# Ledger of designs, part 83: designed miniproteins, single chains, continued (3)

Each design is a single chain, and the fold is of that chain. pLDDT is the mean over its residues in the fold that is shown.

## One batch from the design tools (miniprotein)

Design m10882
Fold by ESMFold2-Fast:
Structure m10882 (fold): chain A 86 residues (1-86)
Amino acid sequence: SQQQIKDIAQKTIQKLQEYAKKGDVEGALNAFIQGLKEIMNVTKDVKVINQAIAGILTAIGLVLDGASASEIAAEGIKMLNSLASM
C-alpha cells in the first residue's frame, strides 16, 4: 500500500541521515538498497518498481564515482520522497 511505502521511506531516510553523520559510505549504500528492496516487496505498481530499480543503479553509480556518505544520503532522500509521493 502507499502507506507502507511512506513508512519504509521514512525509516530509510532516518538510517541514511545517521550513516551520513558517521561518514559511512557502505552503511548508507546498504541502507538505501535495503529500503528500495522493501518498497519493491510491498507494491505491484510497475512505475514504483521501475523507480526503485533506477534508484539502486543511481546509488551504485554514485559509489563508483567516489561519492561521500552525505551525497549518497542526499540523492537517496530525494528518490525516497519521490517514491512516497507516487
Scores: mean pLDDT 87

Design m10883
Fold by ESMFold2-Fast:
Formats: C-alpha cells, sequence, structure tokens
Structure m10883 (fold): chain A 91 residues (1-91)
C-alpha cells in the first residue's frame, strides 16, 4: 500500500515542472480496489502539461501492481500551481 504511494510520488517527481508530489492510497479490505489521491505542486504555467503526464504515471504504477484504472478525476487550483488527482482502480 505505502510502497505504491511512494512509487507514484517518485514517478511524478521525475516530470519537468513538478515542485512536490504527495500520494495517499486507500485499499479495500480484500485489496481488489484502490483509490489514490495525489496532490502535485507545479511551476507557474506547467499545470496542464504536468497533469497529463502525472495521470499517465499513476496509471503505469497501478498497472504494474495489477490494478486497472476505472476512473480519473482531476482539478487544477485557481492560481494554477496545484493539481489534485483522484484515481479509482480495480484488480
Amino acid sequence: ADEIAKEIEEAIKKIPGVVSAEATILLSSDRKSATVYVKVEVEPGKAEEVKEKAVEAIRQVLEEHGYKVTKVESKISEDGTTIYIKVEAEK
């Protein structure tokens, strides 16, 4: 659980324009469902480019661990410096 969150943070931090990344993962009791919450702080003007790459990085890490992404929700803050991403995934 915590290992997947760390892998997501490391993958996102490699994206140009990322300042910081924090990920939290919630697993169902049977570990067949996962919900990931990610907060990404970005350099000004980089939010849309980083958002696309961050979603793809989250997908790749989850698929490596046997989860298929079923839903993605994302929001950029009004000042354009923070991206909030919620991903739902299932085995």
Scores: mean pLDDT 86

Design m10884
Fold by ESMFold2-Fast:
Parts: C-alpha cells; sequence; structure tokens
Structure m10884 (fold): chain A 101 residues (1-101)
C-alpha cells in the first residue's frame, strides 16, 4: 500500500472569505496534484501537511497578490520534499503540490 500525505489548505481572501480544501497526496516521488480555488484580491494560503498517522510533518503560509506566483518547499519524511506552487491569476488560485526525492 502506498502511504499518503493529507494536505489541508485554507485560503483567505482580502474580503475575509475562507475556502478550505483537503488533498491526499501519494508519498512517492513524481506525485503531483493541482487544485483551483476562486479568489478575489490578495489571498493568504495556509498549507498543513499530515502523515498517515495524523502527525503534523509540514506547514507553510503564503501571501499571493493578483499576478504573483509564490513557492514554498517543505521537507517530508522518507527523504521526500513537497513543493507548493501558488499562482493568483484572473480571480483564480491555482495550487500545485509536487513530491520529489
Amino acid sequence: MTPVFRVKVTATDEAGRVVEAEVELPAVSGAEVTISLPAEGTVTVKVTVYDEAGELVGEATLTVAPGETKTAVLPLPGGLTLTVTVTNRDGVLTITFTVSA
């Protein structure tokens, strides 16, 4: 059975609107998941990563203005790395999670 990371995302826009999402990400190099969330203005994105035991293994907060792309890099158990790329463009937040070794 391939282990998974549980990634929780909270996106808060300038109007104080909160959108939450949860993603299960395979704990294997080359795993990639992209989600799209509606957003208006500058958005604060909080990413919290849990392992299969429910233990907190990573956390990042990114503030992304319209037209910006921000990246966070988080070490994960097992020699893996999570790259979180957030693009805020035309009222859409695109968040890509990539696992590498």
Scores: mean pLDDT 84

Design m10885
Fold by ESMFold2-Fast:
Structure m10885 (fold): chain A 64 residues (1-64)
Amino acid sequence: LQEAIEAAEKRKAEAQELIERGKLIAESGDETAKKIGRGLQFAGETMLSEADREIAKARKAEAA
């Protein structure tokens, strides 16, 4: 159980890195950079959502 949660938390950290990178690129103020940054941010958000769902699912299963 903890192994799955730890793995999911690690994925959250990776997703957070993508989101931060996307933000920095988007804040560059370039139209092309904004598109790239938005794509990275969306990819990171998807990973975050999946990891968070895994953690919530594991805990909810325990709580019955």
Scores: mean pLDDT 78

Design m10886
Fold by ESMFold2-Fast:
Structure m10886 (fold): chain A 73 residues (1-73)
Amino acid sequence: MEEVLKLIREIAEAARAGDFDALEQTLRELAAYAASQPDQEALGKELEASEEVRKAAEEALRAGKALVAELAA
């Protein structure tokens, strides 16, 4: 639980800073942490509780990268 909350805070901080590289890295760390946990049921409940924040962060990252790519084209 504590590690999931720590990673969610890091996602929020990266999003606030507009640092898409940090946001992407922290999302990857959350995914790696989730895959490494032996208690998948407890982890699933914690991830479900934070799902809205995670999805918003992933959507913001995709939208930001798409906008940068479109402007660079």
Scores: mean pLDDT 67

Design m10887
Fold by ESMFold2-Fast:
Structure m10887 (fold): chain A 68 residues (1-68)
Amino acid sequence: GPEPDSDLLIAVREAFERAQAEEGLTLRQLAERAGLSTATVSALLRGERIPSREELERLGRALGVDTA
């Protein structure tokens, strides 16, 4: 199966898509909640950059995803 970080990235992407649909959450707002730059979050979600575990955990916490 996919590695744990890939599973977490999928969960983060799905949670962000849900938050965008339900509350209109913007990429900028997600980045601010996670303490990351908008450019970093954009690149990670597009698969243009390999996320670190710490970046995935920050994004997961910002979206209420279990990172454990």
Scores: mean pLDDT 78

Design m10888
Fold by ESMFold2-Fast:
Structure m10888 (fold): chain A 60 residues (1-60)
Amino acid sequence: NPEAKSIGEEMATAAIESSQKDTGSTLSEEQKSEAIDDAIKKAEEDVDGAKGFLSILKSS
């Protein structure tokens, strides 16, 4: 699902940036890949919920 993939990638990017800012550390490529895959999987399970969540994140 290309829509879920796009939403998942945006959610993962926001989470990675937040985590790196909070810890002051850069995540490994493996950790980033896992976070992206997990976010995409979640978005595929509930696309409408993921859209709503992403909209809130963009508004914050």
Scores: mean pLDDT 77

Design m10889
Fold by ESMFold2-Fast:
Structure m10889 (fold): chain A 99 residues (1-99)
Amino acid sequence: NDFVQEIHKYLKGLDKEVNESDISEFLNKAKEANIPNTIVGAALQYFAVNYPGEITREHLEVILKVLVENKEKLTELDTVEERGEFVFEKAKPELEALE
């Protein structure tokens, strides 16, 4: 819950308001997939800063898919910025298709 609140507050501070319930569901699914909070947080923070559109539940589903598919590679990366950029570049084409 603390991590959900921290992410929600961060996104709201950047005018990227996402429903707290959608964030909670996303974080629970990431936990079930055994993705570390450090990797999840890096991806969401990078998206909040660099993605110009709205972050909806559908966007979170795309981000989760990329995190699950690339979990091994993301664990090999050393920095929050490298992890965030990797997820962003992988998810960007599918997110743009959501329009």
Scores: mean pLDDT 77

Design m10890
Fold by ESMFold2-Fast:
Structure m10890 (fold): chain A 99 residues (1-99)
Amino acid sequence: MYSSEDILKDPEERKKVNEVIAKGKAELDATAERLRDEHGVPRHIADIAAVAGEMYLLAVLVEANLAGKDPVKTLEESLPEAIEGVRRHALAAKAAADA
């Protein structure tokens, strides 16, 4: 699979993409922490859900580049969906574990 360097040929665009990914990771990690602290989600489940959210953002980056879309804008627009996915997945996994 391609690294961000292989996908993005413009160093400035790559820098902006890395900054958006870093912000996204921080927000996904904060979401996992809130799920653990406020909703009683086990740490292991919350952490796995956050990793899944990060992988989703990387997939969005690859697809945006292949489709000739603005990767920064596409990532920023996809971050709320990634956060909601982490929340939904972690809560569903907790419910299954509690059954």
Scores: mean pLDDT 78

Design m10891
Fold by ESMFold2-Fast:
Structure m10891 (fold): chain A 98 residues (1-98)
Amino acid sequence: KWEEIVANIERAKPYADRFAKRVEEETGDRGLAALVRFAILSAAMSGETLEQAIDYAAGIAEKELDRLASRGYITPEQAEKAKEAVRKAADEVRAELA
């Protein structure tokens, strides 16, 4: 089972790296990029499909952006723009699964 976990992580790595790179390129936020990378790898480690892992990571990033806006660290407009960038990056990475 540990070998399956390692295999799932290795399979998810290129998609996690691509998603993180797209998020960093679109938002300029390295912390958000690291969060989506970790979320995909975490979901893959738990046995989620790559599509489920991508959707999970996008959801975690959107929740974090809403949290930052609610605490006044970013504006609601900045949060919406960043969420659009995350959704676009998720769509691009998901297309690579075909």
Scores: mean pLDDT 84

Design m10892
Fold by ESMFold2-Fast:
Structure m10892 (fold): chain A 80 residues (1-80)
Amino acid sequence: SRSQQLQELGDQIVALLERGEEVPEELIEQVAELLGLSPEVLRLALRAEREGDEALAEEARRLAEEERLRRAAAAGVKIP
């Protein structure tokens, strides 16, 4: 299931971050796809976490919300 795949990939990301290692782009792309987000949004979120940048974290959350609204619109739901 997507939930199990997210858990497995998420565990890999956590292990890499705990070791102070960079998260591979392939792993970022896979997790972003499972979350229904662009890889760019996930990269910003991971960078914000690594750097402790609250402004960047806020921007990543905003972009994630825009992606969610775009998916709702694509599903035939009109958003004002």
Scores: mean pLDDT 76

Design m10893
Fold by ESMFold2-Fast:
Structure m10893 (fold): chain A 100 residues (1-100)
Amino acid sequence: SEEKELLQKVLDEIEKFLKEMKEVYEKDPNALDKIKEMIETLKELLENAKKGFEKYPELVKILEEAIKKLEEAQKAKTSEEAIAIVEELVKWLKEKLEEL
């Protein structure tokens, strides 16, 4: 399915960012501001992807929910909380991918 391939590409990008956020955290556990900058970049990538997926209402809905979860991660008080929210987002997107 084309929708499944498009969502897989989005998931792959989020997983790359999550890996980089974990590496930042391992190097400096107090790097919350840097992790939040990475989440902001990821939100911009998802907003751009959403514009490209206008033909696929279900993908737009999934991306809108993903963006909301990233906004929640940006409000986190610790790096661990921010990373945990992004990990839950990855898990949720994997479930959505199986439904397509």
Scores: mean pLDDT 87

Design m10894
Fold by ESMFold2-Fast:
Structure m10894 (fold): chain A 72 residues (1-72)
Amino acid sequence: KEKYEKIVEEAKKLSNLELIGRILRLVGDIFELEQRLKTSSGDEKKRLEAKLKELRDELAAYKKAFEEKNKE
């Protein structure tokens, strides 16, 4: 959770265009990893699951920063 707050604060320093760009890239990366998980097994599957968790946490933080930066 502390890492989440740090990412939110760093993301707030970015322009709205840069924030949107990073959100779109994260969505794409998450989609690619979800597809790879369907064909993965064992240790590789565990590594991909860990990466997905990290990317989803980052995506949530960037979305939070965008919302706060563009309040109402």
Scores: mean pLDDT 80

Design m10895
Fold by ESMFold2-Fast:
Parts: structure tokens; C-alpha cells; sequence
Structure m10895 (fold): chain A 89 residues (1-89)
């Protein structure tokens, strides 16, 4: 199963209300390395950022999780706004 297929399955499980357009916008942002979108997803779903790093096949999922957690700690409002922009949630 590809990273994109695993991420799509996770998003459909946690965010079943998303339209196909919103789902694709969120997928595209995450694949482009938009850490605000990733942080917003974590805040909205409670999915551990390390799990997202593993799904995205990051070389260091722990370092990825630390970066996402830093965004949440320092830029929570921006992360929430970015997620809302992409999903309407």
C-alpha cells in the first residue's frame, strides 16, 4: 500500500464528512510538506504525529513528530486556520 493510499484511508476514517475536493486539497498540502496542515490534522483528529510520519515514510518519524509538536506548541492558531482553509472544519 502506497503512502498516499494509507494517508487517504486514515483521512476517510477520521474525517468522513470531507468532500473529495477537500480530501484532495488536504492530501496535496500534506504531500507538499505543509507542516501547518499536518499540525491542524493532528489537532482535529488526535492522530499521533509519529504515526503520520510513519505513513508518509519519513526517514525519521520521531524527528517529524517533534517538528509537528513544535508547530502545535508555537503556532496552534495558524495550524487550525490552515486546516479550516483546506477542509471547512
Amino acid sequence: MSPRERLTALLREHLPELSDEQLEALLAAIEAGDLLAVAGLVLATGVPPRRLGEILEEEDPEAFAEMVNRIIATREDEARARFHELTGL
Scores: mean pLDDT 86

Design m10896
Fold by ESMFold2-Fast:
Formats: sequence, C-alpha cells, structure tokens
Structure m10896 (fold): chain A 67 residues (1-67)
Amino acid sequence: MISEEQIKEAAELLGTSEEEGRKALEGARTLLQSGFSKEQAAQMVAASTGASKEEAERLVELAEKTL
C-alpha cells in the first residue's frame, strides 16, 4: 500500500499536488508490475509527467519500495 508519507515525497519530487503525486506513484507501480524495467518505467513516467529523467528515476525507486 502507498503511504501518505510516500505520496508527499512523490509530490515534492515532481513539484505537484499530493493527488498528482499519488497518481504518478500508482502509474509507476503499474509499469513495474507489468514487467517494465526501472529504466523503461522512468522513461515513461518522465514522458507522461514532464519530470526530468532524474526525478522520474527517483519516483520509480520510491514506487518499487511500495511493492
């Protein structure tokens, strides 16, 4: 389960709202669960959210820790 603390961390990483941070974390988790690598998931998250590669990689790492 995704915690409120993890949602806040994702929101801060992306410079967005807690609701958008939660959606980004859920999206990253879905990509990882669908068999995408961390690198592929980060690339897709960066493309969909407008985040930098570094921000997207940190978000994917955070999402993996929630699995």
Scores: mean pLDDT 81

Design m10897
Fold by ESMFold2-Fast:
Structure m10897 (fold): chain A 74 residues (1-74)
Amino acid sequence: MLEELTEQERMAMEVGEASLLKVKESGALDVKEVEEQIKKEMEELRKNPPPPAEIGPSGKKALEEARKILEEAK
């Protein structure tokens, strides 16, 4: 029966539940949301990049982070 778990599965569920509670409490979920938003903006910049002359410090940082993410994915 599904109600009967192995000792290993029971511990995994307990650890998982505790981790979820801490993630909700710490607000770590906003980190993932911010990361996803950054990816979207970087992909859009790749398709329609602004002229190099108009790229400020924030733009250079975004391009550098995009390159790091692509390097990690490869």
Scores: mean pLDDT 60

Design m10898
Fold by ESMFold2-Fast:
Structure m10898 (fold): chain A 62 residues (1-62)
Amino acid sequence: MSEAERIALQIGLFRFFRDTELWIAERLADKNPELAAENQRSAELLDKRIKELDERYKQLQS
């Protein structure tokens, strides 16, 4: 597997986890805002990692 292929797979996986965290946060916002905030923070960490991987992927494709 190439480095680019590996990064593409990781981006896909992290996007799935981010979307799951955001979905949970949205569902909990009215019932448990503290827990919703925790899921939101998890999504933010995943977004940061996705951005780092996107930049690396872009560099490998240039």
Scores: mean pLDDT 84

Design m10899
Fold by ESMFold2-Fast:
Structure m10899 (fold): chain A 110 residues (1-110)
Amino acid sequence: SKKILQSQLLQLLQEESEKLEKKYNTTFPEFLLEPLAEYLVEIEFPENNISNLLKTLIAIKKESNDGEDFALRIQNLFVDVLNASNDEERRQLLLQNIKNFLKNHHQLLE
């Protein structure tokens, strides 16, 4: 059933990214969506936070000077998450990082 959950989440990510790309006049690298869907299923990331995660990634893309800067900023969002001891801690850290980012960057998304 994990493959079914990954496919469903990938579709949700694609639909939400398209809506947000149109709203914020930016593009998100589609090649990141499949690995992201796999990871989010593994850590049991809540679906009601997908929009906030994608808003964070789009805001990072919009603030980035180039592809290398984008990659570094994405790495900074996930560095503590990837070093966490278990999936519950990874989920909580990612949710907290998204919340902190959006609090500090609310002007980019309004």
Scores: mean pLDDT 82

Design m10900
Fold by ESMFold2-Fast:
Structure m10900 (fold): chain A 99 residues (1-99)
Amino acid sequence: VSVEELFRLAERGDRQGIMRATRDMVAEVADQGPEAVDRVSLLGALSLLISQLKERGIEVKIKYSDDGISLREANEKLLEALRNDAPRVELTLNKDYLF
């Protein structure tokens, strides 16, 4: 499962699909060590949070760059947008998290 597939599932509001894909990705990287597991878990959490924001009618736009923020920072910004009922949120992710 790719990051693109997780984000497509999030756009569709398929929370069960996100959870299943995240579980499968965690299983695939479990032997690569805790950093790989953390990265996949944060991607799954980000995708679930995007789904929740879209259900609330909050527009989420994600861009990618070499100087983008970490997955942890992205999750924190989306949680803040959800708490504050923001009309939209835009994130620029570090492109290293795309692969």
Scores: mean pLDDT 79

Design m10901
Fold by ESMFold2-Fast:
Parts: sequence; structure tokens; C-alpha cells
Structure m10901 (fold): chain A 63 residues (1-63)
Amino acid sequence: RATEAEVRALLAAARAALAAGDLATARSHIDQASEMAFELPYPVGMEMLEEAARLRAEVDAAE
């Protein structure tokens, strides 16, 4: 089940993986965070989806 804390933790882990150059791990964490964020109430779910989208763009630019 999705909680705000779990989604925030996944996004933090994705940022750490991206900083380390581990693009595959970063993508995995972003995808999981996005799926869980859909279960969060508005507006928190929308805010988390926007963060996930920004991180995905950074990962795609780093490939």
C-alpha cells in the first residue's frame, strides 16, 4: 500500500541512484514511486508525480 513517506523515500533513493550514475536503479525507483503516487490523495499524489516526471527527464538526459 502507498503512503506519502514510502513515495518520498523511493524518490530520495532514485535521486541517490541518479547521482551515483545507476540509471537502471533510478528508473526502477521512479516507476515504483509513480505507481504508488497514483494511490495518494490530491494534491500530494500530483506533487509526487511531478517530482517523478522531473527525475525521469534527468535520467533520460543522462543515458
Scores: mean pLDDT 80

Design m10902
Fold by ESMFold2-Fast:
Structure m10902 (fold): chain A 73 residues (1-73)
Amino acid sequence: MSALEQGKKYAREAAEAARAGDGARAIEYAGLSHQYFKKAGDEEGAKYAREAGEALVAGDRERAIEYALKAAE
């Protein structure tokens, strides 16, 4: 699996963890998504994954899901 595919996979997992109310796991997956998008050179994916992680830390579940899904395409 490519770095880009890993970034998208972890972005989807971050969104699902956030929907399930597992904020800690969602933050972990958003961070992994950001790292893989940076490795892939996908600056837009990296930005959305970072914004999803920031929203999770702030407790904004809906914004976190929105940006995680944008990172996942």
Scores: mean pLDDT 85

Design m10903
Fold by ESMFold2-Fast:
Structure m10903 (fold): chain A 73 residues (1-73)
Amino acid sequence: MEETEKKIDEAIKYLNEVKEKYPELQKFTDRAIEFLKRIREKLKEGKISPETALQAIDFIKKLIDKAVEELEK
Protein backbone atom coordinates (compact mmCIF):
# COMPACT_ATOMS: atom_id res chain seq x y z
CA MET A 1 0.00 0.00 0.00
CA GLU A 2 2.67 2.56 1.00
CA GLU A 3 4.70 1.70 -2.14
CA THR A 4 1.67 2.33 -4.38
CA GLU A 5 0.92 5.66 -2.65
CA LYS A 6 4.57 6.66 -3.22
CA LYS A 7 4.22 5.85 -6.94
CA ILE A 8 1.13 8.07 -7.13
CA ASP A 9 3.02 10.93 -5.43
CA GLU A 10 5.97 10.44 -7.83
CA ALA A 11 3.56 10.55 -10.80
CA ILE A 12 2.07 13.82 -9.49
CA LYS A 13 5.62 15.26 -9.17
CA TYR A 14 6.34 14.20 -12.75
CA LEU A 15 3.15 15.92 -13.97
CA ASN A 16 4.12 19.13 -12.16
CA GLU A 17 7.54 19.01 -13.87
CA VAL A 18 5.85 18.51 -17.27
CA LYS A 19 3.56 21.47 -16.51
CA GLU A 20 6.61 23.67 -15.77
CA LYS A 21 8.44 22.59 -18.96
CA TYR A 22 5.36 22.61 -21.23
CA PRO A 23 2.91 25.38 -20.20
CA GLU A 24 0.79 24.46 -23.27
CA LEU A 25 -0.16 21.25 -21.43
CA GLN A 26 -1.25 23.06 -18.22
CA LYS A 27 -4.96 22.21 -18.49
CA PHE A 28 -4.18 18.60 -19.41
CA THR A 29 -1.63 18.13 -16.59
CA ASP A 30 -3.95 19.82 -14.05
CA ARG A 31 -6.74 17.37 -14.96
CA ALA A 32 -4.32 14.42 -14.73
CA ILE A 33 -3.08 15.57 -11.29
CA GLU A 34 -6.66 15.88 -9.98
CA PHE A 35 -7.46 12.41 -11.33
CA LEU A 36 -4.42 10.90 -9.55
CA LYS A 37 -5.34 12.74 -6.31
CA ARG A 38 -8.79 11.09 -6.48
CA ILE A 39 -7.15 7.70 -7.14
CA ARG A 40 -4.90 8.18 -4.08
CA GLU A 41 -7.95 9.10 -1.95
CA LYS A 42 -9.92 6.04 -3.11
CA LEU A 43 -6.89 3.80 -2.49
CA LYS A 44 -6.57 5.12 1.10
CA GLU A 45 -10.30 4.42 1.63
CA GLY A 46 -9.90 0.86 0.28
CA LYS A 47 -12.35 1.56 -2.57
CA ILE A 48 -9.86 0.50 -5.25
CA SER A 49 -7.03 -2.03 -5.39
CA PRO A 50 -3.32 -1.13 -5.66
CA GLU A 51 -3.40 -2.83 -9.09
CA THR A 52 -6.14 -0.43 -10.26
CA ALA A 53 -4.12 2.55 -8.96
CA LEU A 54 -0.99 1.34 -10.82
CA GLN A 55 -3.04 0.94 -14.03
CA ALA A 56 -4.32 4.52 -13.61
CA ILE A 57 -0.73 5.81 -13.20
CA ASP A 58 0.40 3.91 -16.32
CA PHE A 59 -2.57 5.25 -18.33
CA ILE A 60 -1.88 8.87 -17.32
CA LYS A 61 1.87 8.56 -18.04
CA LYS A 62 1.15 7.19 -21.52
CA LEU A 63 -1.26 10.05 -22.27
CA ILE A 64 1.19 12.71 -21.03
CA ASP A 65 4.15 11.15 -22.87
CA LYS A 66 2.13 11.13 -26.11
CA ALA A 67 1.10 14.78 -25.60
CA VAL A 68 4.76 15.76 -24.99
CA GLU A 69 5.81 13.85 -28.15
CA GLU A 70 3.19 15.75 -30.19
CA LEU A 71 4.61 19.08 -28.95
CA GLU A 72 8.22 17.97 -29.68
CA LYS A 73 7.19 16.26 -32.93
Scores: mean pLDDT 81

Design m10904
Fold by ESMFold2-Fast:
Structure m10904 (fold): chain A 61 residues (1-61)
Amino acid sequence: MALPSRAEALAEVDRILAESASLEEATARITQFLQQVEPRDPELARLALREFLRAAHRRLA
């Protein structure tokens, strides 16, 4: 998979959260995504993780 842009990475985080039936499923999907991105761009991986945690907190309410 090609390295995503910042906008594509954030859109993927939103997609994972929107399409996942549970927080457990969303966590598994984001973990797989981060494993693909982190070795090539650790800054982008941290941004995606931060956005995921922020959005997941709101979704749990």
Scores: mean pLDDT 76

Design m10905
Fold by ESMFold2-Fast:
Structure m10905 (fold): chain A 94 residues (1-94)
Amino acid sequence: SDDTRQTQVFIQNVTQQVQDVERDYQQGRISEDDAVQYVQSITDQVISFSRSQSPQSRSVMIDGFQQMYSNTRVPSIQQVINNTIQQLQNIQNS
């Protein structure tokens, strides 16, 4: 659907932003606390956006964050991603 296609593009952009933050942290450009704060800011926007989206689009978001979780090796960033997955699932089940 159009919603699903738009959500796929949105999640690709979010994934890129999280990967950029993780890279900056791994290269010593930012602190771990800054990396967590930046990822938290990104995920807060995703949660806000998800509330107005279709159940199908939220499923795409959940799948995207599960993929991000699997690819992230920084425990503090993984925790933010996992918390985001749980919040998206709670919205989906409401």
Scores: mean pLDDT 90

Design m10906
Fold by ESMFold2-Fast:
Structure m10906 (fold): chain A 71 residues (1-71)
Amino acid sequence: SLTPEELELSRKISELLRKIDEAVQAKNFDEARKLLDELEKVVSQSTVNKEALKRIVETLRRHLEEQEAAA
């Protein structure tokens, strides 16, 4: 079971992921980068699944670079 702190962190990560997707879809790449930097900071505070979360951030940075290059 997640602690209240871990649950709040998980909710914040989910919200940031949604906002990043919305920014990329809008081709607002500057906003997407800022949100991704915020996600990376939040992930650094996690004690659970930190390595998996870091891989997700790296994957999103590559995806962002590909989307910006294609625009």
Scores: mean pLDDT 80

Design m10907
Fold by ESMFold2-Fast:
Structure m10907 (fold): chain A 100 residues (1-100)
Amino acid sequence: DEIERLRAEWRALIAAGADPEERFAVARRILALLERQHAARVDAIRADVSKIVIKSKKDLLDLQIEAGVLLIEAGVRITNGELDLEVAELVVRARELEKV
């Protein structure tokens, strides 16, 4: 399983005290693979955010704040060793909100 191989590489980099940028590069690859494996969930998130966009002109600042909060939550979870589908979903939702 490609994701499990990348998770093993990521854990090895953490144990070796590798540069944070190297660790985050592997984390980004894991998240991208999770998005591809769960395309239907990603599409559902895009559909949900598209419904929110109808209100965007009045709520633009609130949407930008929500995107920032989701990215902070994802970053904290990655720092705590969580690289799962839920973290990938947070990143996808934040990216779609930022497009507004």
Scores: mean pLDDT 78

Design m10908
Fold by ESMFold2-Fast:
Structure m10908 (fold): chain A 85 residues (1-85)
Amino acid sequence: APAPSREELLARLEEERERARRENREDRLELVELVLEGLREGLSLEELQHRVAELLMRKAGLSEEEARELARKYGREELLRALEH
């Protein structure tokens, strides 16, 4: 299987962004946009997951541990799902 390039990952995230917007999923759209912006800045996947965790803590009032676990699980699943489509 071909390894996803940064450009391919960006294209897949842009598809997910448009899908989230079409489905009126504001929280998902915000997460996808955060990841997309971070990738454009050259952040690693680990750094992206950290930023997603910070967003979830601020939005949902989650503890740091809960936010990090949820962001890691959600961010990884969203990225993998985008790469498979």
Scores: mean pLDDT 66

Design m10909
Fold by ESMFold2-Fast:
Structure m10909 (fold): chain A 87 residues (1-87)
Amino acid sequence: MSEAERFALFLRGQVAAARADLERALAEGKISEEQAARLREVLDTWAARVDELVAAARAGMPLEEVWARLQEVGREMRARIDAILAE
């Protein structure tokens, strides 16, 4: 596989892991249905931002810029998740 293809698979795996964690927390009664709905919206936003950055990388965006933007998105999304879980 090319570097870009391996990178895309890695990023998609991260989003899938986050979705699995959400569904587990809901099944274990650790979050409400209202929290789950809001968390799914955050994860959908995260997935969309990841897909946009993968497309940008394939279109020629430097990998160091893609990584910097991914770290920023990850911090932003984690802060939103923490805020929802604190309710």
Scores: mean pLDDT 78

Design m10910
Fold by ESMFold2-Fast:
Structure m10910 (fold): chain A 62 residues (1-62)
Amino acid sequence: SLEAVLKALRDQAKAAGVDDSTTEKLLKEIREAYEKGDQKALLKKLGEMSDVIVKASDANLA
């Protein structure tokens, strides 16, 4: 379900050290793109979420 995916992304972002405001903003934008059927926006927002998680993870491994 979408809710399970959004929960998994929130948990992963928190584990990576992404701030709550950035996480919630991106999750909201992902949800809105999915509900509107905007596949291009959905893929873009998923990419942005992935990018912030990777960058936060890299910083925490230093």
Scores: mean pLDDT 82

Design m10911
Fold by ESMFold2-Fast:
Structure m10911 (fold): chain A 94 residues (1-94)
Amino acid sequence: DMAKLEKDKEELIKKFKEMLENNKPVSPETAELLSKLLTPDERVLLLGEASGYAKRGELEKAKELFEKWVTASVNGDKEALEKLKKEIEEELLS
């Protein structure tokens, strides 16, 4: 059901944004949802970079990164995920 999938994505994005805005650790519920969509390594990379953006006050970039990652993961788009990982690695090395 595409409608349910879109709703689940929207709810996850909202919870992630709320976590970043409040500088709180990932809730157990959010961690479980992330575990369903992402590998452990992907979660660490995504949360690390998004936290970096949040610390700089760049919450919109953190949200955009999260939205792109969740969308690629849900669609099984391995090429998009690989591109996102490369962009994060290039940002960390700069």
Scores: mean pLDDT 69

Design m10912
Fold by ESMFold2-Fast:
Structure m10912 (fold): chain A 74 residues (1-74)
Amino acid sequence: MSLDEYLEKFREALEKKSSPEEIYKIAKEGFESVKSIEELQELTRKMGELMKELKASKEWEDAVKRALIEYLDK
């Protein structure tokens, strides 16, 4: 899945008010799909912009943060 296709999937999940668990799974999938640190930075930046645009709850923000921390701890 391309970065843009992943971001559209993430946007749709936020717009549908998906559970924090679903947001965590989508974020984890996205982070595990990146090929470089530059892609990770771009993905993280764009996900942050989407969460601000769509007024994501703290629970969704914490789910994304948990996925990122777990990815980096590998």
Scores: mean pLDDT 80

Design m10913
Fold by ESMFold2-Fast:
Structure m10913 (fold): chain A 56 residues (1-56)
Amino acid sequence: SMEEGDRVVRETKLRMSSGEREWAYTRGINFAEGMKKVDPEAGEYTLKKIDEEVEK
């Protein structure tokens, strides 16, 4: 769901700010890829939002 996607993005952002950027990013991407297999729209949304946070 989109709500689950937003939660994953929020958790990834929080962990990245704590100094665990590479690990947080990898975990977030893996979760989003798994989500895409069940809910492609939510998974794609989550991937896009994680990438946007990394580019900031």
Scores: mean pLDDT 75

Design m10914
Fold by ESMFold2-Fast:
Structure m10914 (fold): chain A 91 residues (1-91)
Amino acid sequence: SSMDEKIIKYLEEAIKKAEEQGESDATLETGRFSLELAKALLNKDEARIRALLEERAKAAGRDTPPSAEEFAAFVEKLREEIKKLKEELEK
């Protein structure tokens, strides 16, 4: 739980810094999307992860949701990325 809070705070601060430095709306949108995915993963909310991917796909003009295999692969990669960030923050 404490580490989950540190991960979320790190991502929130990264977005805030990018906004203060005048980064593009596209960069800020990508940052916010990554933050929402991290929150959903840490809450073990696979339905929310799926909804976020479907929302982003619709914005890109894609009507087809990810297959069960594609979704499972995405969730595992997201877990690996969060694990690496956790290890970095423990240093």
Scores: mean pLDDT 80

Design m10915
Fold by ESMFold2-Fast:
Structure m10915 (fold): chain A 79 residues (1-79)
Amino acid sequence: MTPEEKIANLLTAAALHVVAAEWALEQGDYESARNAVETARGNLEEAKKLMEKYGIDDPEAKRLIERIEQRVEELEAKL
C-alpha cells in the first residue's frame, strides 16, 4: 500500500465513522457516537501525519481533511 493509498483509506474510514457518529447521536446512542468520533479522530490524525511525513501536498485531500475535521469537532463539542 502506497502512502497515498493509505491516506485515502484513512480519510474514507474517518468520513464513514463521522456519518456513523452523527446517526448514533441522533438516535441517542451516546456510547456508539463517542466510539465512532474517537475512531474518526484517530484516522484523521494518522492521515494528517502521513501527509506531513511524506510531503504530500494534495489540495483535494487537504479540503477533505478540513471538512472531516470540522464535522469531528462539531461532534466532539456535542459529546
Scores: mean pLDDT 86

Design m10916
Fold by ESMFold2-Fast:
Structure m10916 (fold): chain A 88 residues (1-88)
Amino acid sequence: MEEELDRIFDEMRELAKKAPPEVQKEILKLIDEAREAFQRGDLEAMEAAVDKIVEVARKLPDPELQRKIMRLASEARVLGEVLARRRQ
């Protein structure tokens, strides 16, 4: 399950490379912040970073790329909650 979350972040990173340079840099930074928050067990910080990824993705000129990134962000958020409940 933790490997699934890592896969989602890696897939988001690959999709972000198709974005304009300014948006790409911002999304990649937020993916790293979400991954670091998850690794330290901070679900609230991970969710905040994922929500910021969604906000930045709305700036994307390609609606298909926007939709794919937003879907992966939703999957990461749900999986993060499930993993946090298993640690309790």
Scores: mean pLDDT 81

